# Designed miniproteins, single chains, continued (3): the designs that were tried, part 69

Each design is a single chain, and the fold is of that chain. pLDDT is the mean over its residues in the fold that is shown.

## One batch from the design tools (miniprotein)

Design m10380
Fold by ESMFold2-Fast:
Structure m10380 (fold): chain A 65 residues (1-65)
Amino acid sequence: SAMSELSKKLFEEVLEKYKEGYFKSIEEAVEYLRKKLREAGFSDVEIEVAEHEFRKELEKIEKEE
């Protein structure tokens, strides 16, 4: 994985919030993830990688629901 341990942790925190119904939409969850990664000082490339992996995890959840 191209993601750092910190970006993985933030990714997992946002994914858990999504599963708990904290967000009104997938796009709100994605924007929240981008904001958290930006606040943590990640580059645009690292944020794009994390967004791609996040959308892949959401696809897995959608296939089971």
Scores: mean pLDDT 77

Design m10381
Fold by ESMFold2-Fast:
Structure m10381 (fold): chain A 96 residues (1-96)
Amino acid sequence: MTGEEVRAALERIQAARDEANKLIEEGVKSGDPEKAKELAEQARKIMDDALAEVRAAGYPDSVVAQAERDHAATEKAIEDGLKKALENYQKKLEEA
């Protein structure tokens, strides 16, 4: 496997993580817990697909480990984001 192939894989993982984080933040900002859940499900699928691709393609253990760390970080971001979306929704109801 070439260094270019490894770099391309890491760049794809980073792009997937950035897209997942963007969806999570959009969910939080929406003030709608149902929309936040839908966007969190999309974010999880993006990271699940990225991790599965890396595992299936036979990349070095270092690339797989990075994908696993990014997947775990995204799962934590989803949990934190859903809690924040619920807090934002509750505050909106209290002010209404």
Scores: mean pLDDT 82

Design m10382
Fold by ESMFold2-Fast:
Structure m10382 (fold): chain A 88 residues (1-88)
Amino acid sequence: ASGSIYTRTVRAPTREEAERALLEFLKDAMKENGITITSISPVKQVSPRSLSVSAEGEKDGKKWRAEAVAEEVAPGVWRVVVLIKELP
């Protein structure tokens, strides 16, 4: 199945603010696609400058998965990418 990719750049001077922005963008992207979130993973620090989170959801009897990454591209500036896929 084809996926959808959403990208946003946010200013977040702290890790806590970056984590909040990551979760908010993930939730917004899933909601705008009509997906009901059933679970969200804990936010994971994958490197000193990167955070990741995943979520599962349901829409029209189908299972959906979202994966989101926030990467600090400059001090206090984060690029957030959300990938949403329908599961087979």
Scores: mean pLDDT 85

Design m10383
Fold by ESMFold2-Fast:
Structure m10383 (fold): chain A 87 residues (1-87)
Amino acid sequence: MPSLEELIRRAEAALEIARRLVAERAPDDQIEMALGHVLALLAELRRAGAPEEVIRRLEEGLDAVVSQLSPELQARVARMRAQIEAA
């Protein structure tokens, strides 16, 4: 089982990968997959009892990345987020 510190580091790394893919105008499927990974790690961090400040910072970073996407891709990410949060 990864430590909280390792989970935080993985989530930050995943968010940085998503930022790079968006900056490089990668295909929507790659961006969607990278953002899905960030969402899954955020859910894991919440279950692990990560500090609220850490969760908020990562969510703010995620929302900043999502705001740069097309409306169609934003809608797909919103659906993924709802599904992961419901699990």
Scores: mean pLDDT 84

Design m10384
Fold by ESMFold2-Fast:
Structure m10384 (fold): chain A 88 residues (1-88)
Amino acid sequence: MEKAVDTYVKHHGDPWKGIDVNLAITGIMQALTIPGAFDSFESLLETAEKLITNAFTPLLGQLARDALIELKKLGLLDQVIEDLKELL
Protein backbone atom coordinates (compact mmCIF):
# COMPACT_ATOMS: atom_id res chain seq x y z
CA MET A 1 0.00 0.00 0.00
CA GLU A 2 2.65 2.61 0.96
CA LYS A 3 4.57 2.01 -2.31
CA ALA A 4 1.38 2.51 -4.39
CA VAL A 5 0.46 5.70 -2.47
CA ASP A 6 4.03 7.05 -2.89
CA THR A 7 3.94 6.34 -6.65
CA TYR A 8 0.56 8.10 -6.99
CA VAL A 9 1.73 11.19 -5.02
CA LYS A 10 4.97 11.41 -7.06
CA HIS A 11 3.00 11.47 -10.33
CA HIS A 12 0.36 13.98 -9.12
CA GLY A 13 2.35 16.17 -6.73
CA ASP A 14 1.85 17.91 -3.38
CA PRO A 15 -1.59 19.55 -4.04
CA TRP A 16 -3.18 16.10 -3.68
CA LYS A 17 -1.00 14.94 -0.70
CA GLY A 18 -2.56 11.47 -1.06
CA ILE A 19 -5.97 12.74 0.18
CA ASP A 20 -7.82 11.54 -2.93
CA VAL A 21 -6.03 8.14 -2.90
CA ASN A 22 -6.86 7.79 0.83
CA LEU A 23 -10.52 8.45 -0.06
CA ALA A 24 -10.27 5.75 -2.78
CA ILE A 25 -8.76 3.30 -0.24
CA THR A 26 -11.57 4.10 2.23
CA GLY A 27 -14.14 3.52 -0.54
CA ILE A 28 -12.56 0.14 -1.42
CA MET A 29 -12.55 -0.95 2.25
CA GLN A 30 -16.24 -0.03 2.61
CA ALA A 31 -17.07 -1.72 -0.76
CA LEU A 32 -15.53 -5.00 0.57
CA THR A 33 -18.63 -5.26 2.83
CA ILE A 34 -21.02 -4.97 -0.20
CA PRO A 35 -21.78 -8.14 -2.24
CA GLY A 36 -21.24 -7.59 -5.98
CA ALA A 37 -19.23 -4.34 -5.57
CA PHE A 38 -16.19 -5.99 -7.23
CA ASP A 39 -18.09 -7.69 -10.11
CA SER A 40 -16.91 -4.88 -12.44
CA PHE A 41 -14.79 -1.70 -12.27
CA GLU A 42 -17.96 0.38 -12.79
CA SER A 43 -19.67 -1.39 -9.84
CA LEU A 44 -16.64 -0.53 -7.66
CA LEU A 45 -16.70 3.13 -8.81
CA GLU A 46 -20.45 3.52 -8.13
CA THR A 47 -20.30 1.74 -4.76
CA ALA A 48 -17.24 3.67 -3.49
CA GLU A 49 -18.66 7.04 -4.67
CA LYS A 50 -22.03 6.41 -2.96
CA LEU A 51 -20.44 5.21 0.30
CA ILE A 52 -18.05 8.20 0.52
CA THR A 53 -20.84 10.64 -0.50
CA ASN A 54 -23.14 9.26 2.24
CA ALA A 55 -20.37 9.36 4.90
CA PHE A 56 -18.94 12.79 3.92
CA THR A 57 -19.97 14.89 0.87
CA PRO A 58 -20.69 14.51 -2.88
CA LEU A 59 -17.41 16.35 -3.59
CA LEU A 60 -15.36 13.78 -1.63
CA GLY A 61 -17.32 10.96 -3.33
CA GLN A 62 -16.34 12.43 -6.72
CA LEU A 63 -12.67 12.70 -5.61
CA ALA A 64 -12.73 9.02 -4.53
CA ARG A 65 -14.16 8.02 -7.94
CA ASP A 66 -11.52 10.07 -9.81
CA ALA A 67 -8.70 8.58 -7.69
CA LEU A 68 -9.96 5.02 -8.40
CA ILE A 69 -9.94 5.76 -12.16
CA GLU A 70 -6.37 7.12 -11.86
CA LEU A 71 -5.20 4.06 -9.84
CA LYS A 72 -6.66 1.86 -12.62
CA LYS A 73 -4.77 3.87 -15.29
CA LEU A 74 -1.49 3.50 -13.32
CA GLY A 75 -2.04 -0.28 -12.96
CA LEU A 76 -2.06 0.02 -9.15
CA LEU A 77 -5.75 -0.70 -8.42
CA ASP A 78 -5.56 -4.53 -8.38
CA GLN A 79 -2.54 -4.49 -6.00
CA VAL A 80 -4.26 -1.99 -3.65
CA ILE A 81 -7.40 -4.19 -3.53
CA GLU A 82 -5.32 -7.31 -2.75
CA ASP A 83 -3.29 -5.48 -0.06
CA LEU A 84 -6.55 -4.31 1.60
CA LYS A 85 -8.05 -7.83 1.49
CA GLU A 86 -4.91 -9.15 3.28
CA LEU A 87 -5.40 -6.55 6.07
CA LEU A 88 -8.99 -7.76 6.72
Scores: mean pLDDT 70

Design m10385
Fold by ESMFold2-Fast:
Structure m10385 (fold): chain A 111 residues (1-111)
Amino acid sequence: MKEPEIDPAKRAAVRAFVEALAETFNIDTAGKSLTELALKVYLKAYIDLGQEGALAVNRLLETVFAPLPYDVAAIREAADRFVKLLEEKGYTEQAKKVREAVDAFIAAVLA
């Protein structure tokens, strides 16, 4: 799997966001690349939330790994879909953590 080339200015924000998603699914982040973390988050979402959850996570990750400039509306739409799915399945605390991580990511990349 080819690791996407991430703009150095946004690398820290992307890493923090992916780590926050991993923590939402109780994934150990130590010593793992962004590609490894993204794959583990996708697979864990598939196990815990099914195919719909895995697809929602994939869409959100695609918006975060996109080249500059960021489409903030696309990030928010992908995040809202994932948060709604978590809430519908009773994962209210995880939904809150995802929304907080998305808001922090948007704030960091617009600074």
Scores: mean pLDDT 79

Design m10386
Fold by ESMFold2-Fast:
Structure m10386 (fold): chain A 89 residues (1-89)
Amino acid sequence: DAAAREALAAGLRAALAEAEAQRAAIREEFAADPEVAALALRALDIVVAGYRAALAALEAGASLEEALAILRAAYAEARRLGREIEALL
């Protein structure tokens, strides 16, 4: 429905606005472990790209299900990098 698509789009815009603060937090948290920091930043970049792709799809008139599928794919890829981070710790 249109209202649900608008709500998701608003949430994605809010998340994108916070992305730079999250990048700064990752760099600070993992300053002693640059390999871990690099993987964490890659995971964030994948999620941010997913947010942008889902938002673009919604703005082009895509269904909520299509936008959610884009987000699920991005989260699944980010989760794979999360497991690589766990293996390094």
Scores: mean pLDDT 83

Design m10387
Fold by ESMFold2-Fast:
Structure m10387 (fold): chain A 79 residues (1-79)
Amino acid sequence: MLKEELEKKLKQPEFQELEKKARELLKEYREQVDKEISELTDPEEQRRLVAREVGVALRVIGLLIEGKPEEAIEVLKEA
């Protein structure tokens, strides 16, 4: 995606609302996973959930940097 097209897209109110929604969903997802981790007693299961959370968070952040908040929201819904 060209820088000029990305800057134009980022200035649209609808795009900003989707980006905000993606950030809010990422925060909720991380809070939910942290709660699930706290209820687990098996350290291997805890490590697997942490690895999954980090992977999802990195993918979402990458999509937001690319200007794809709708795709970021879908990743969070499937997580």
Scores: mean pLDDT 76

Design m10388
Fold by ESMFold2-Fast:
Structure m10388 (fold): chain A 74 residues (1-74)
Amino acid sequence: APVRELPEEVRKALLKVGKELQDIEDKLNAGEITEEQYRERLAEIARKYGLDPEEGAAMTPAELARKVYEKLLE
């Protein structure tokens, strides 16, 4: 199916991670944070959602969002 209704908890978590990723990208683009701080924020998001922080820091925002989605649906 092209779209599927997700459980409310999963949808809320995905919206939160999406907002956090967008906010940190906006801050990086505005020069408010460094690339190192950006990677630390990715690691923090990964840890928050039960993923490996070191792996999360090495991911793109899109990859991290996908891993959070997979983790919530496992």
Scores: mean pLDDT 77

Design m10389
Fold by ESMFold2-Fast:
Structure m10389 (fold): chain A 54 residues (1-54)
Amino acid sequence: SAAEQQLAELRAQLQAEINRMQAEGASPLEITKLQMRGLGEEAEVWVAARQAER
């Protein structure tokens, strides 16, 4: 589904951002905050997909 493709892209972008932050010396807390934000974005994609009845 379109939602599955969007989630795959979001996860790939999130992983790239995590890798960049690790290279910049970001703390484990900062990385965890980014991961939690990513989970929220994934939830919004599923809510939108459910409302569209895809």
Scores: mean pLDDT 79

Design m10390
Fold by ESMFold2-Fast:
Structure m10390 (fold): chain A 82 residues (1-82)
Amino acid sequence: MHMEREERREEMERALKEALELGQYIADSGVKMEDLSKEELQRFVEAAEIAGRGYLEEGNEELGRQLLGQAEKARKILESKL
């Protein structure tokens, strides 16, 4: 059951882990999101979008929208560095 979604589930979980690890790093180090490199911001945007869309598809709208909101904030900061 749900075997056809197993690979996407694993990708979503890895993306969530990456987004949470970067968020935790910001919280623990006192670094502002705007002080992150373009590469770090790009990875966060990609990870949060993958995780956010995955959770929306699974019916977890609250977590999905929160992750997409964080991706949008990070993308605006990334655009300011371009």
Scores: mean pLDDT 73

Design m10391
Fold by ESMFold2-Fast:
Structure m10391 (fold): chain A 92 residues (1-92)
Amino acid sequence: MMEKLRELVERLIRLNRELAERLEKAGRTEIAEMMRRSAEELEEQLRSGEYDLHQMLQDANMVIYEAERIGDEKLQEEALELREEIMKILNL
């Protein structure tokens, strides 16, 4: 379980950072900063080993929403897949 949670957090950090770069290029600087902030919070979870699955689910939903808004189908698809994995762990 712990290894799987670490993997999911690492994937979510990557998606937030990739999305932030895409948002910045699209002129969405404020939202890009929010995504970078989310990545920093997730990096803290990695450092502490204290995973917040509900926060991870909320972050995944935000990534899905913002990726859809900028038309990044690849990021949206990866985020949807990650959200499904988080939901399975949460039994939702």
Scores: mean pLDDT 87

Design m10392
Fold by ESMFold2-Fast:
Order: structure tokens, then C-alpha cells, then sequence
Structure m10392 (fold): chain A 58 residues (1-58)
């Protein structure tokens, strides 16, 4: 779980604050908040935002 690095990568790749929030939620073990943040990233930056959030969370 690379929460901090994941959040940074998500911000750099256009996931924005929603992706960063998702990474923080995942680090805390809140899968529902992570899912919702990823969906918000997808709405704001489309597929690229969602992909960045998912990849950054690894």
C-alpha cells in the first residue's frame, strides 16, 4: 500500500484531489470511500482520472 506515493502519482496524472482522497481512504482501509473517490476522479477527468487513481493506489 503506497498511499502517499499513490496520492502524489494520482495528482500528477490528473486524478486530482479526488484520487488523492481515494488513496488516503484506501490506506485507512475504507474501501467504500476509495471506490467513491475513484468514481469522482472518473467524472472529473474521465477514464484517465480513474485509471490514475487505481494505478496510484498500488
Amino acid sequence: NAGEAGAKAALENGGGGHAAAGMASRDMGDQESYRRATEAAAKNDGEAGAEAALRAGE
Scores: mean pLDDT 56

Design m10393
Fold by ESMFold2-Fast:
Structure m10393 (fold): chain A 74 residues (1-74)
Amino acid sequence: MEARMEALLAENMPLLSPEEQALLRALRARHGPRIALAYAANVLAEKGHDAAERLGELVTREDLLEAARLAAEL
């Protein structure tokens, strides 16, 4: 699972702005790839990217809410 999460983070990183990428890297370093993936899913959903659904499938609703909370604190 982690290897797939890491691959999806790498594949979708270019869809994020430099500011979003910096925030994702900070979340990944502190909370791991699952929370980073949840953050990416939230951001891509706001932008209307199809990738958001695929990323969201690999995380729980609790992960999505936690990523949103943690991102708001940064």
Scores: mean pLDDT 81

Design m10394
Fold by ESMFold2-Fast:
Structure m10394 (fold): chain A 84 residues (1-84)
Amino acid sequence: MEKEKAYQAALELLKFQQEMLENNLMPGKETIEELKKKYPDLNIEELPEIAPEEQKRFKELMAEVEELREALDEVKEELLKAAE
């Protein structure tokens, strides 16, 4: 489903953003190429340096997304249990 693909893409993008922000890591060429393949319309080279307020926002978004993922995993487990 298109919605599921968009959700996965958002999770992966936010994960890379979080890794950059929390570990202060510059992504390697391989990671940048992978992002370009997944999001060809995204100009990674022109991404602005993220201000501290934006870093906080990304951390909050990642926490929300991870909470949603945990909820989805719980629903999946319940569905598998019901299918037995």
Scores: mean pLDDT 58

Design m10395
Fold by ESMFold2-Fast:
Structure m10395 (fold): chain A 75 residues (1-75)
Amino acid sequence: NAKKEEAIRLADEAIRALDQGDYETASKLFREAAEVAKDINPEASELFKKAADYAEQGKIDEARRYAAEAVRLLS
């Protein structure tokens, strides 16, 4: 599933940005993952939006946790 793979790839890129302290890029990539995921799994999309919100706030552990749960729903 190309969209599923794309959402997971975007989430992985977002986590790398988050680990580098680039919260703006991380949030943007999580929002892109949410857009891709919305037609596949609306629950995963909402979790990526939560990850983006926490990334914007610099809340790294929360952002990672929500992103991981979204990826699990897509797996």
Scores: mean pLDDT 89

Design m10396
Fold by ESMFold2-Fast:
Formats: sequence, structure tokens, C-alpha cells
Structure m10396 (fold): chain A 68 residues (1-68)
Amino acid sequence: MSEEEIIDRILKEVEEYRRRHPDASEQELVDHLLTLVRRRAEEEGLSVDQAYRVARETLDRLERILAE
């Protein structure tokens, strides 16, 4: 799976979590996102550098969604 596909899948899962837990804080959403990044990195065999890049890009996109 490409890094872009991993990022897209993580964001969809975070959006589903937010829909089920509308009272979730930004910190809870971030914690859930980071848990998903760790899990996907293990599944895809990503290097540490690749995992950090995916985490950073996914966090940046989540911050933009929450700012709207």
C-alpha cells in the first residue's frame, strides 16, 4: 500500500471515530490517529522515517480539517 493510501485510510478511520464520538477532544483524536499510524506502519513494514512522515502528513491534514 502506498503512503498516500495509508494516510487516506487513517483519516477516514479518524473521521468515523469522530462521527461516533462527537464530544471527543482534539487530543483524543490525535491519540487515536497516532495509534492507527503505529498499527499501519507495522502492517506495511514501514521504516521509522516513513512512519514519522506518514504521522506528520496525517496530523497536518487533521489540523486543517479541525480548523474549518
Scores: mean pLDDT 81

Design m10397
Fold by ESMFold2-Fast:
Structure m10397 (fold): chain A 110 residues (1-110)
Amino acid sequence: DKEEILKKLKEYLEKALPLLDDLSALAKLRKEFFKEENNPELLRLYNEGLLEMYYLMVIEGKSKEEALKEALEKLEEKILNDEPLLSSDEVYDRLIEIAKKENNVNVDTT
C-alpha cells in the first residue's frame, strides 16, 4: 500500500504548504486529515515531511514550491525503500539548525 501512502502524503503536504506560517490552521488541518486515518506511519511521514519543508525554507532559503517538491522526492525514495525520511538524530539536528538560524543575530549583538 505504498502508492496509497504516497498519494495521501502528497495531498496532505500540498494542502499544508500555504499554512506553514499559521500554526493554528496547520494544527486544525492535521486534526482533519487524521480524524479517520489512524495510520501511525502516515502521521510520522507527514510530520517528517513538514519538518523537511520548513528546514529547506528556513535553513536553505528555498521557496515553498521548491521545498514541497524536494521533500516529496525524498519521501517517495524513503517510502519505496521502506525507510524513515529522517532518523531521530536527523530530526534533532534539523531542529537545532533552525534554532541556531533564528538566534544567530542575538549571539552577534551580545
Scores: mean pLDDT 72

Design m10398
Fold by ESMFold2-Fast:
Structure m10398 (fold): chain A 68 residues (1-68)
Amino acid sequence: MTVVEIFLDQPVDEKVIAIVRSYGGEVLASGENSITVALEDPAVVPGIMQALEEAGYKVYGVRFLPAE
């Protein structure tokens, strides 16, 4: 399991949550412009980033967090 924080140019909404869930992501936390997601396979992260960009969100960055 990998935990990632994704930074966006606009607030996290239901569309962002739906996209990350469609890739098997579990939403752990959402901030104003970031979402923290647990993933079984870190190889899906590029796919999530592409899906967000195609949906009109600009991804500023992704941070991999240590699993606690």
Scores: mean pLDDT 81

Design m10399
Fold by ESMFold2-Fast:
Structure m10399 (fold): chain A 80 residues (1-80)
Amino acid sequence: SMAEKEKKDEEIVKKIEEDVKKAKELAKKNPTKETAEKLRKAAELAKGLAKKLKEAGYPKAAEAAEKAAEELEKLAESLE
């Protein structure tokens, strides 16, 4: 049902937000070039995930993944 799909969309948003929070904690604890490279890779994966989520009919999760990609890229830049 559409209601079940909306609930799943919101659940995916929460997971993405938790992953971004964990990434920020990792960057704070390990502000290294290696961590920056991992964050850049995670940002690219998040961009791919956003496209797949949009095609699958999870627009809120897709938007969250796009925001995650941007935040992860900025976080990686901060660790240069």
Scores: mean pLDDT 87

Design m10400
Fold by ESMFold2-Fast:
Structure m10400 (fold): chain A 88 residues (1-88)
Amino acid sequence: SVEELREEAEEFLALFPTLSLEEQKAAGQHLVDLTKKLIEENAVSKEEGEVLIETARKVAEIMAERDPEFAEELEKRIKEIEEMLEKK
């Protein structure tokens, strides 16, 4: 459900700032890759896709302070995924 996904996202975001930079970059890439795959394969609802995109954006915001070049790369990928979801 959307509610369960929001709860999982909140738990992930609470843990995310406690990770090392290497772990944060790996987790951020994995989240964006997974979000793209789920949306491309029509495996999630539009509302669930929006939760995943919002979570990825919050990750990019945290990364902007620690690794701005990586954050910019994530934001570009997130924008492409958002445009893909809007076509649903």
Scores: mean pLDDT 85

Design m10401
Fold by ESMFold2-Fast:
Structure m10401 (fold): chain A 63 residues (1-63)
Amino acid sequence: SLEAELEERARRMSPAELEDTRDDALEAIERGDFEAAERHIRNLETGGALEAAEELRRRLEEA
């Protein structure tokens, strides 16, 4: 399925791609695009950046 393919891509993200994804999530939160922020956070979780994802979820909940 498309979801399984996207999840597999997220698991293979490099450290640089994970950092870019974190920045994208922050920008999405700042502009009020919570759907995009949620997708970026899920990609960070799948890619193993659990601490960054948890911090972003806290920011999203406070926004």
Scores: mean pLDDT 81

Design m10402
Fold by ESMFold2-Fast:
Structure m10402 (fold): chain A 69 residues (1-69)
Amino acid sequence: SKEEFIEKVKKLREEMKARYDALTKAAQEAGEKYGPEVAAQMQAQRDADLKAFSKKLREETNKLYEEYK
């Protein structure tokens, strides 16, 4: 249903935004306070995690698009 689609996409976007917001800001602030090496490590972890999440989001969206066309 449309409600299921909206709910699923909303949850995926919420998780992605929360992780992006927290990890990106933490990495930048840590880099300013503790050094660029810490920022780089945190950014690498963030990128790996969110890259997998982006792939999942695309697959979920494509699956629902196939149903609704």
Scores: mean pLDDT 77

Design m10403
Fold by ESMFold2-Fast:
Structure m10403 (fold): chain A 77 residues (1-77)
Amino acid sequence: SMAELLAEAEAYIRVYAHEEYGIHLPRASARTLAEAALARARAEGRPLSVEILKEVVDEAVRDPARFGPAVAAVFRA
């Protein structure tokens, strides 16, 4: 289901952000990034894959403002 896919994406995003960048993402921020990854997958005709999830996290690190003020506050801390 879509809910299961988003929950799995959210969990993966949190693990990746912690392992790669040492960032502890709140659930709400991870959900925002998972939804952004899903929107990108749909726009590009790609599956919601680990590659897109990593791309979105990497972009949030590089440009925290890109995903809104709540996500930006977490990545700037």
Scores: mean pLDDT 84

Design m10404
Fold by ESMFold2-Fast:
Order: sequence, then C-alpha cells, then structure tokens
Structure m10404 (fold): chain A 84 residues (1-84)
Amino acid sequence: SMEEKIKELLERLREAVERARKTRDIDGARREIKEIVEEIDKLAPVLSKEVQEELGRISRELARLEREAAAARAAGRALAPAPP
C-alpha cells in the first residue's frame, strides 16, 4: 500500500540521519534525504499530519547537525564536538 511504502521511506530517512550523526557525513545525508523526500512527494502530494511531523523532525535534526559541523569548521576544527 502507499502507507507501507511511505513508512519504508521514513525508515530510510531515519537511518540516513543516524548514519550522518555517527559518520559526520552531512553532505552525503543531505543528498540521500533529498532523494527520499522527493520520492515521498511523488507518492503522496498531500501528506498526513504524522508524516509531516516526522519530516519536520528529521529536517530540524539534520539542520542542527549541519550547524554544528559548520561551527566546528568555522572555529578551525575539522571534527565535530563530542555528542551531548
């Protein structure tokens, strides 16, 4: 079903964010997430509130990781700070 397909895509999004958190490959995660989000949009042009909330959560988490990586680079540090 379309719901099962969306659930599978959301799981892949969560896995991509988790890999980015562990590997600090934010650019790779951004590309993968963009492709998955485009696939979700094709399947469901109008998303349920639950799917919208999950996508929002993932987007905010990725943006946080990007800001942390950018701040570390701006400070002249190649590695991200220790996890919280």
Scores: mean pLDDT 73

Design m10405
Fold by ESMFold2-Fast:
Structure m10405 (fold): chain A 88 residues (1-88)
Amino acid sequence: MEIPLRDLIRLDPEDIPEGEVVIPEDATVMDEVALAAAIAVLKELERKNKDDPEKQALYRERREKLDAALDELVASQKRVGLNEESFL
């Protein structure tokens, strides 16, 4: 499956809707890693586009959205402890 994070890097008009990122039934560390990687790429694109402040700001906003989604994902795992079947 295509990860929406990839669309943010390749498809400028597309952005990851929070509903799509927040809706995973079984959040895993793999999702966190994917989000972190996309955030890093967006930071690189932001710096590379220093000559285009509008595009730089756009990538920064997308990065912040992904950063917030990652933070919520991590907080959800810690807060509810639903990440494993250890307590089954």
Scores: mean pLDDT 56

Design m10406
Fold by ESMFold2-Fast:
Order: sequence, then C-alpha cells, then structure tokens
Structure m10406 (fold): chain A 77 residues (1-77)
Amino acid sequence: DVEEKVKEILEDEEKAREFEKEVLEKYEKIKEEKGEDLPLEEFYKWLEENDPELAKILKALLERQHLEHQRIVAEEA
C-alpha cells in the first residue's frame, strides 16, 4: 500500500529518515556502479524497474517537496 507508506513517512520523522537513508544508499550504489553522476530521471527509471513501490513513494514525496519549495520561494519573493 503505497499511500499508507507515504502517509507514514510524512507523519513519522524516524520513518522519513529511514526512507531517506534507503533512497540515498540505493542512489550511491547505482552511481558507483555507473562511475559517473546519476541524473534523477535515470535513477527514478531504475527504481521503477527494480522497486516500483519505492519509485511511487519517492515520486509522491518529491511532488510534495516541489510544492513546498514553490511555497517557500513565493514567501521570499
């Protein structure tokens, strides 16, 4: 249940930290394997193929983070 996991991550700071560590660990591992900087788009495609549930959670969190960034920029502008 992707929606339930997204909600848990958003409401629980510890789960949010664990999710961030998991995503960063996977990103660094793939980056090391490729030997070059890994674009976010390519990383997301890898997740969709290897861990589609994690990919959906990450997409939902990035969308929320993008909205938060827009809010901050609007407040500072």
Scores: mean pLDDT 69

Design m10407
Fold by ESMFold2-Fast:
Structure m10407 (fold): chain A 106 residues (1-106)
Amino acid sequence: SLKEKALEAIEEAIKLAEEYIKKTTDPFAKSILQSAVKQLKEAKKLLQEGNYKEALRTLQITRGLLLIAAGVLRLIGDTESAEMIEKLIEKVDEAIRLVEELLKEL
């Protein structure tokens, strides 16, 4: 189902963020990724509970946080961590698209 695909997309984003926490050496990037994991887990819970609007909002807030963080990392010269966060944004965007499609079917 579309809901199952959205849950899988969020779970993939969580796993990717957890992998990047282990790979990055930048403490700012680690902190942002840890915050993203927490927000993505909350979005997953909201989606499981049928609160699609709040799940979408949580994903959008997480995306905004990641976008700002990627910009900061590029500015300070940590292009590797910035690229990790940008790949995570792509996974979050997939989850956002799927939750938006769920809301259109209601």
Scores: mean pLDDT 90

Design m10408
Fold by ESMFold2-Fast:
Formats: C-alpha cells, sequence, structure tokens
Structure m10408 (fold): chain A 72 residues (1-72)
C-alpha cells in the first residue's frame, strides 16, 4: 500500500530531522518536530484498524530507538 509506505517515509524523515536538530544542539526545535509528528500520526491512525496502529507504533518506536543509539 503506497499510502502506508509514504506515511512510514514521513515518519523516518521527521525522526531524522529531529535527530539532526539534536546533534546541532537545537533541542527545542527537535521536540517540536517530534510533537508535530505524534499529532499527525494520531490523526491519520484515529480510525485505523488495530493491526495498522500497532504496526505504525512499532515502526515509530524502532526508528526512535535507532536514532537514540546514534546519539548515545
Amino acid sequence: NLGVELAKQKIRESIKKATELKMKGDYEKAEEVLEELKQWMAEILRYAPEELRKEFQQFFEKELEEAKKKLE
């Protein structure tokens, strides 16, 4: 499903952007990017099936953990 793949790409790109901002010391802007991403995800998943919600949640958490490991 192209829509799911595009949504996952947006998640990955937003997390990458937030990580780049953290590396530059711009923690406030990084948190804004992540908060906007979370709000967007909540909206697109509001009426989604449970399996799709779990898939997106797991993908988001995995991408965050991988980004966090690069900063540690």
Scores: mean pLDDT 81

Design m10409
Fold by ESMFold2-Fast:
Structure m10409 (fold): chain A 87 residues (1-87)
Amino acid sequence: GSSQLSLEKKQQAITLINDYLNLLSTLDDNTTLDLESIALQRDGLIKQLRELSEGDDIINSQIEEIDKSKTVGDLKQRLNDLKSLLL
């Protein structure tokens, strides 16, 4: 199998990622992640994703890359990369 996560946990993670991608859809890809509202939503997403993916080193490595994102475009790309691992 491509992931240690159950199908239910994968679907929950995909839903969380899609909800956050929808939030980011109105922003320019060059926007920095210094806006407090965006940073707080990202931190909340990361916390939930880490809880869903506990013990999956590959998924947690991708979550770490999301945490290190500097622009909206980079964040969108890393979220889509994680989503691809969950499909």
Scores: mean pLDDT 81

Design m10410
Fold by ESMFold2-Fast:
Structure m10410 (fold): chain A 109 residues (1-109)
Amino acid sequence: MKVYRGAAGETPAALRRALEEVDTIGIGESETTIDGRPLTITQIAVGEETLEKARRRLEEEVEKLLAERQLTEVRREEWRDDDRTLTRLLEAEDPAGARHVILGLARAL
């Protein structure tokens, strides 16, 4: 499995790699402020030969991130964009109560 991690300015390139290659994960992170409150946004893209396999790997990466950062899930949404693409949105809080958003993309190639 190939994993590409981008600095804030390189996140789109890391994510694009996962959309072009099977057995590939792209991860990027950025921080912003909404209404004076800090928000950490993590984007994860997974490319695989099937949507089911991509979805499973995305779930594994999300669970790993939640465990490593001790994040508590607040809300989860998942929808299919087309026959080859699935998007997941997850809101979570860290132990200090800071907000995190995880945007996941699973793609069959």
Scores: mean pLDDT 80

Design m10411
Fold by ESMFold2-Fast:
Structure m10411 (fold): chain A 63 residues (1-63)
Amino acid sequence: SLDELKEKTLKEIEKRAVRLYLLGKISLEQMKEIGKLMKELEKAKTEEEIRELVKRAEEILNS
C-alpha cells in the first residue's frame, strides 16, 4: 500500500540522514531541508510524489 511505502521510505531517509549528520557529513541546514521533505512525503498522495521527494532528498544526502 501507499502507507507502507511511505513508512518504509521515511524510515530509510531518517536513518541515513541521522547517520550522515552524526558523522558530520551533512549540515544542520541540510538536515532541516530533509525534515521539510519528510513532512511533504507524509502528505504525499501518489507513488509519483513519493519518488520525486525521494529524489530531492537523495540530492541533499549525496552532496
Scores: mean pLDDT 85

Design m10412
Fold by ESMFold2-Fast:
Structure m10412 (fold): chain A 107 residues (1-107)
Amino acid sequence: MKEEEEIVKRAEKTAYTYYYEKFLSLGLPEEVAREIARLVGEAAANMVKAEIYKSKGDNEKAKEYLREAVRLMEEALQLAKEHGAPDEAIAYLEDLLRTAREQLETG
């Protein structure tokens, strides 16, 4: 339980930090970069939770967390598009969303 909580928190923080810095470097406003990073961080946390529940045989909870991760990534992608993020950033978010959707379809 404690190790699982730390893995989830680390995944969220790592994704948040990476995307926040990435979107700032691409010239997005700080508030927009922060919100996208928050959504992607929460999505990463939900994907890790899905893997944990799947490992315990709780496939229904795993699917619920994967659906939440997909929803959060769709929101992040929409915010990036609305704020005119570069094509490279859009493509990267689309690849992450594709990966999450594939896990939901195969899990």
Scores: mean pLDDT 83

Design m10413
Fold by ESMFold2-Fast:
Structure m10413 (fold): chain A 89 residues (1-89)
Amino acid sequence: MDLDALIEALERELANTDDPTMRLAGYMQLAVLYREAGDEERAARALAEVRAILRELGLPQAVIDEVLARIEAGDLEGALRLVRETLAK
């Protein structure tokens, strides 16, 4: 109920944004929320979008794999921190 409303609101936000950082954060959140809702198919698609955005931003494959591992573990803060630290160097 509250979870479904949050997912719909975030999907609507993502449909109208071209900002890579906002899209990355949104898909990372959606991946965790879809998994909590039991929607493994949509969670996998959200993770694929995260992977695509990270590649477009030029992150090394090893960093992309670590970011995805943190998202799968539910550590969104750690995943976003790793992205920001890698891009700052």
Scores: mean pLDDT 81

Design m10414
Fold by ESMFold2-Fast:
Structure m10414 (fold): chain A 88 residues (1-88)
Amino acid sequence: SEALKAGIEAAERSAEVIRDLALRAGYTPEQADKIREKAVELGRKAAQEAVDKGYTVEQAILAARSGVGKGAKEAGLDFEAMRRAALQ
């Protein structure tokens, strides 16, 4: 389905951005890779769940991005620490 394909592509792209941000925030490549892998996992899952519910392409993309953020946090990305580092 076009919605699932768009959601998966959004999850993969968003997870790569999160990986790059984690590296810039001082996470190791190993930590950044684990964060990316979990981000992709939950992003793809969210996209599939949105498609299964009959959501639109745009809704599947938004669900994928939300899932990416949740996955990154579960894998140890501290969004508050990243925000504090950006302000220093």
Scores: mean pLDDT 84

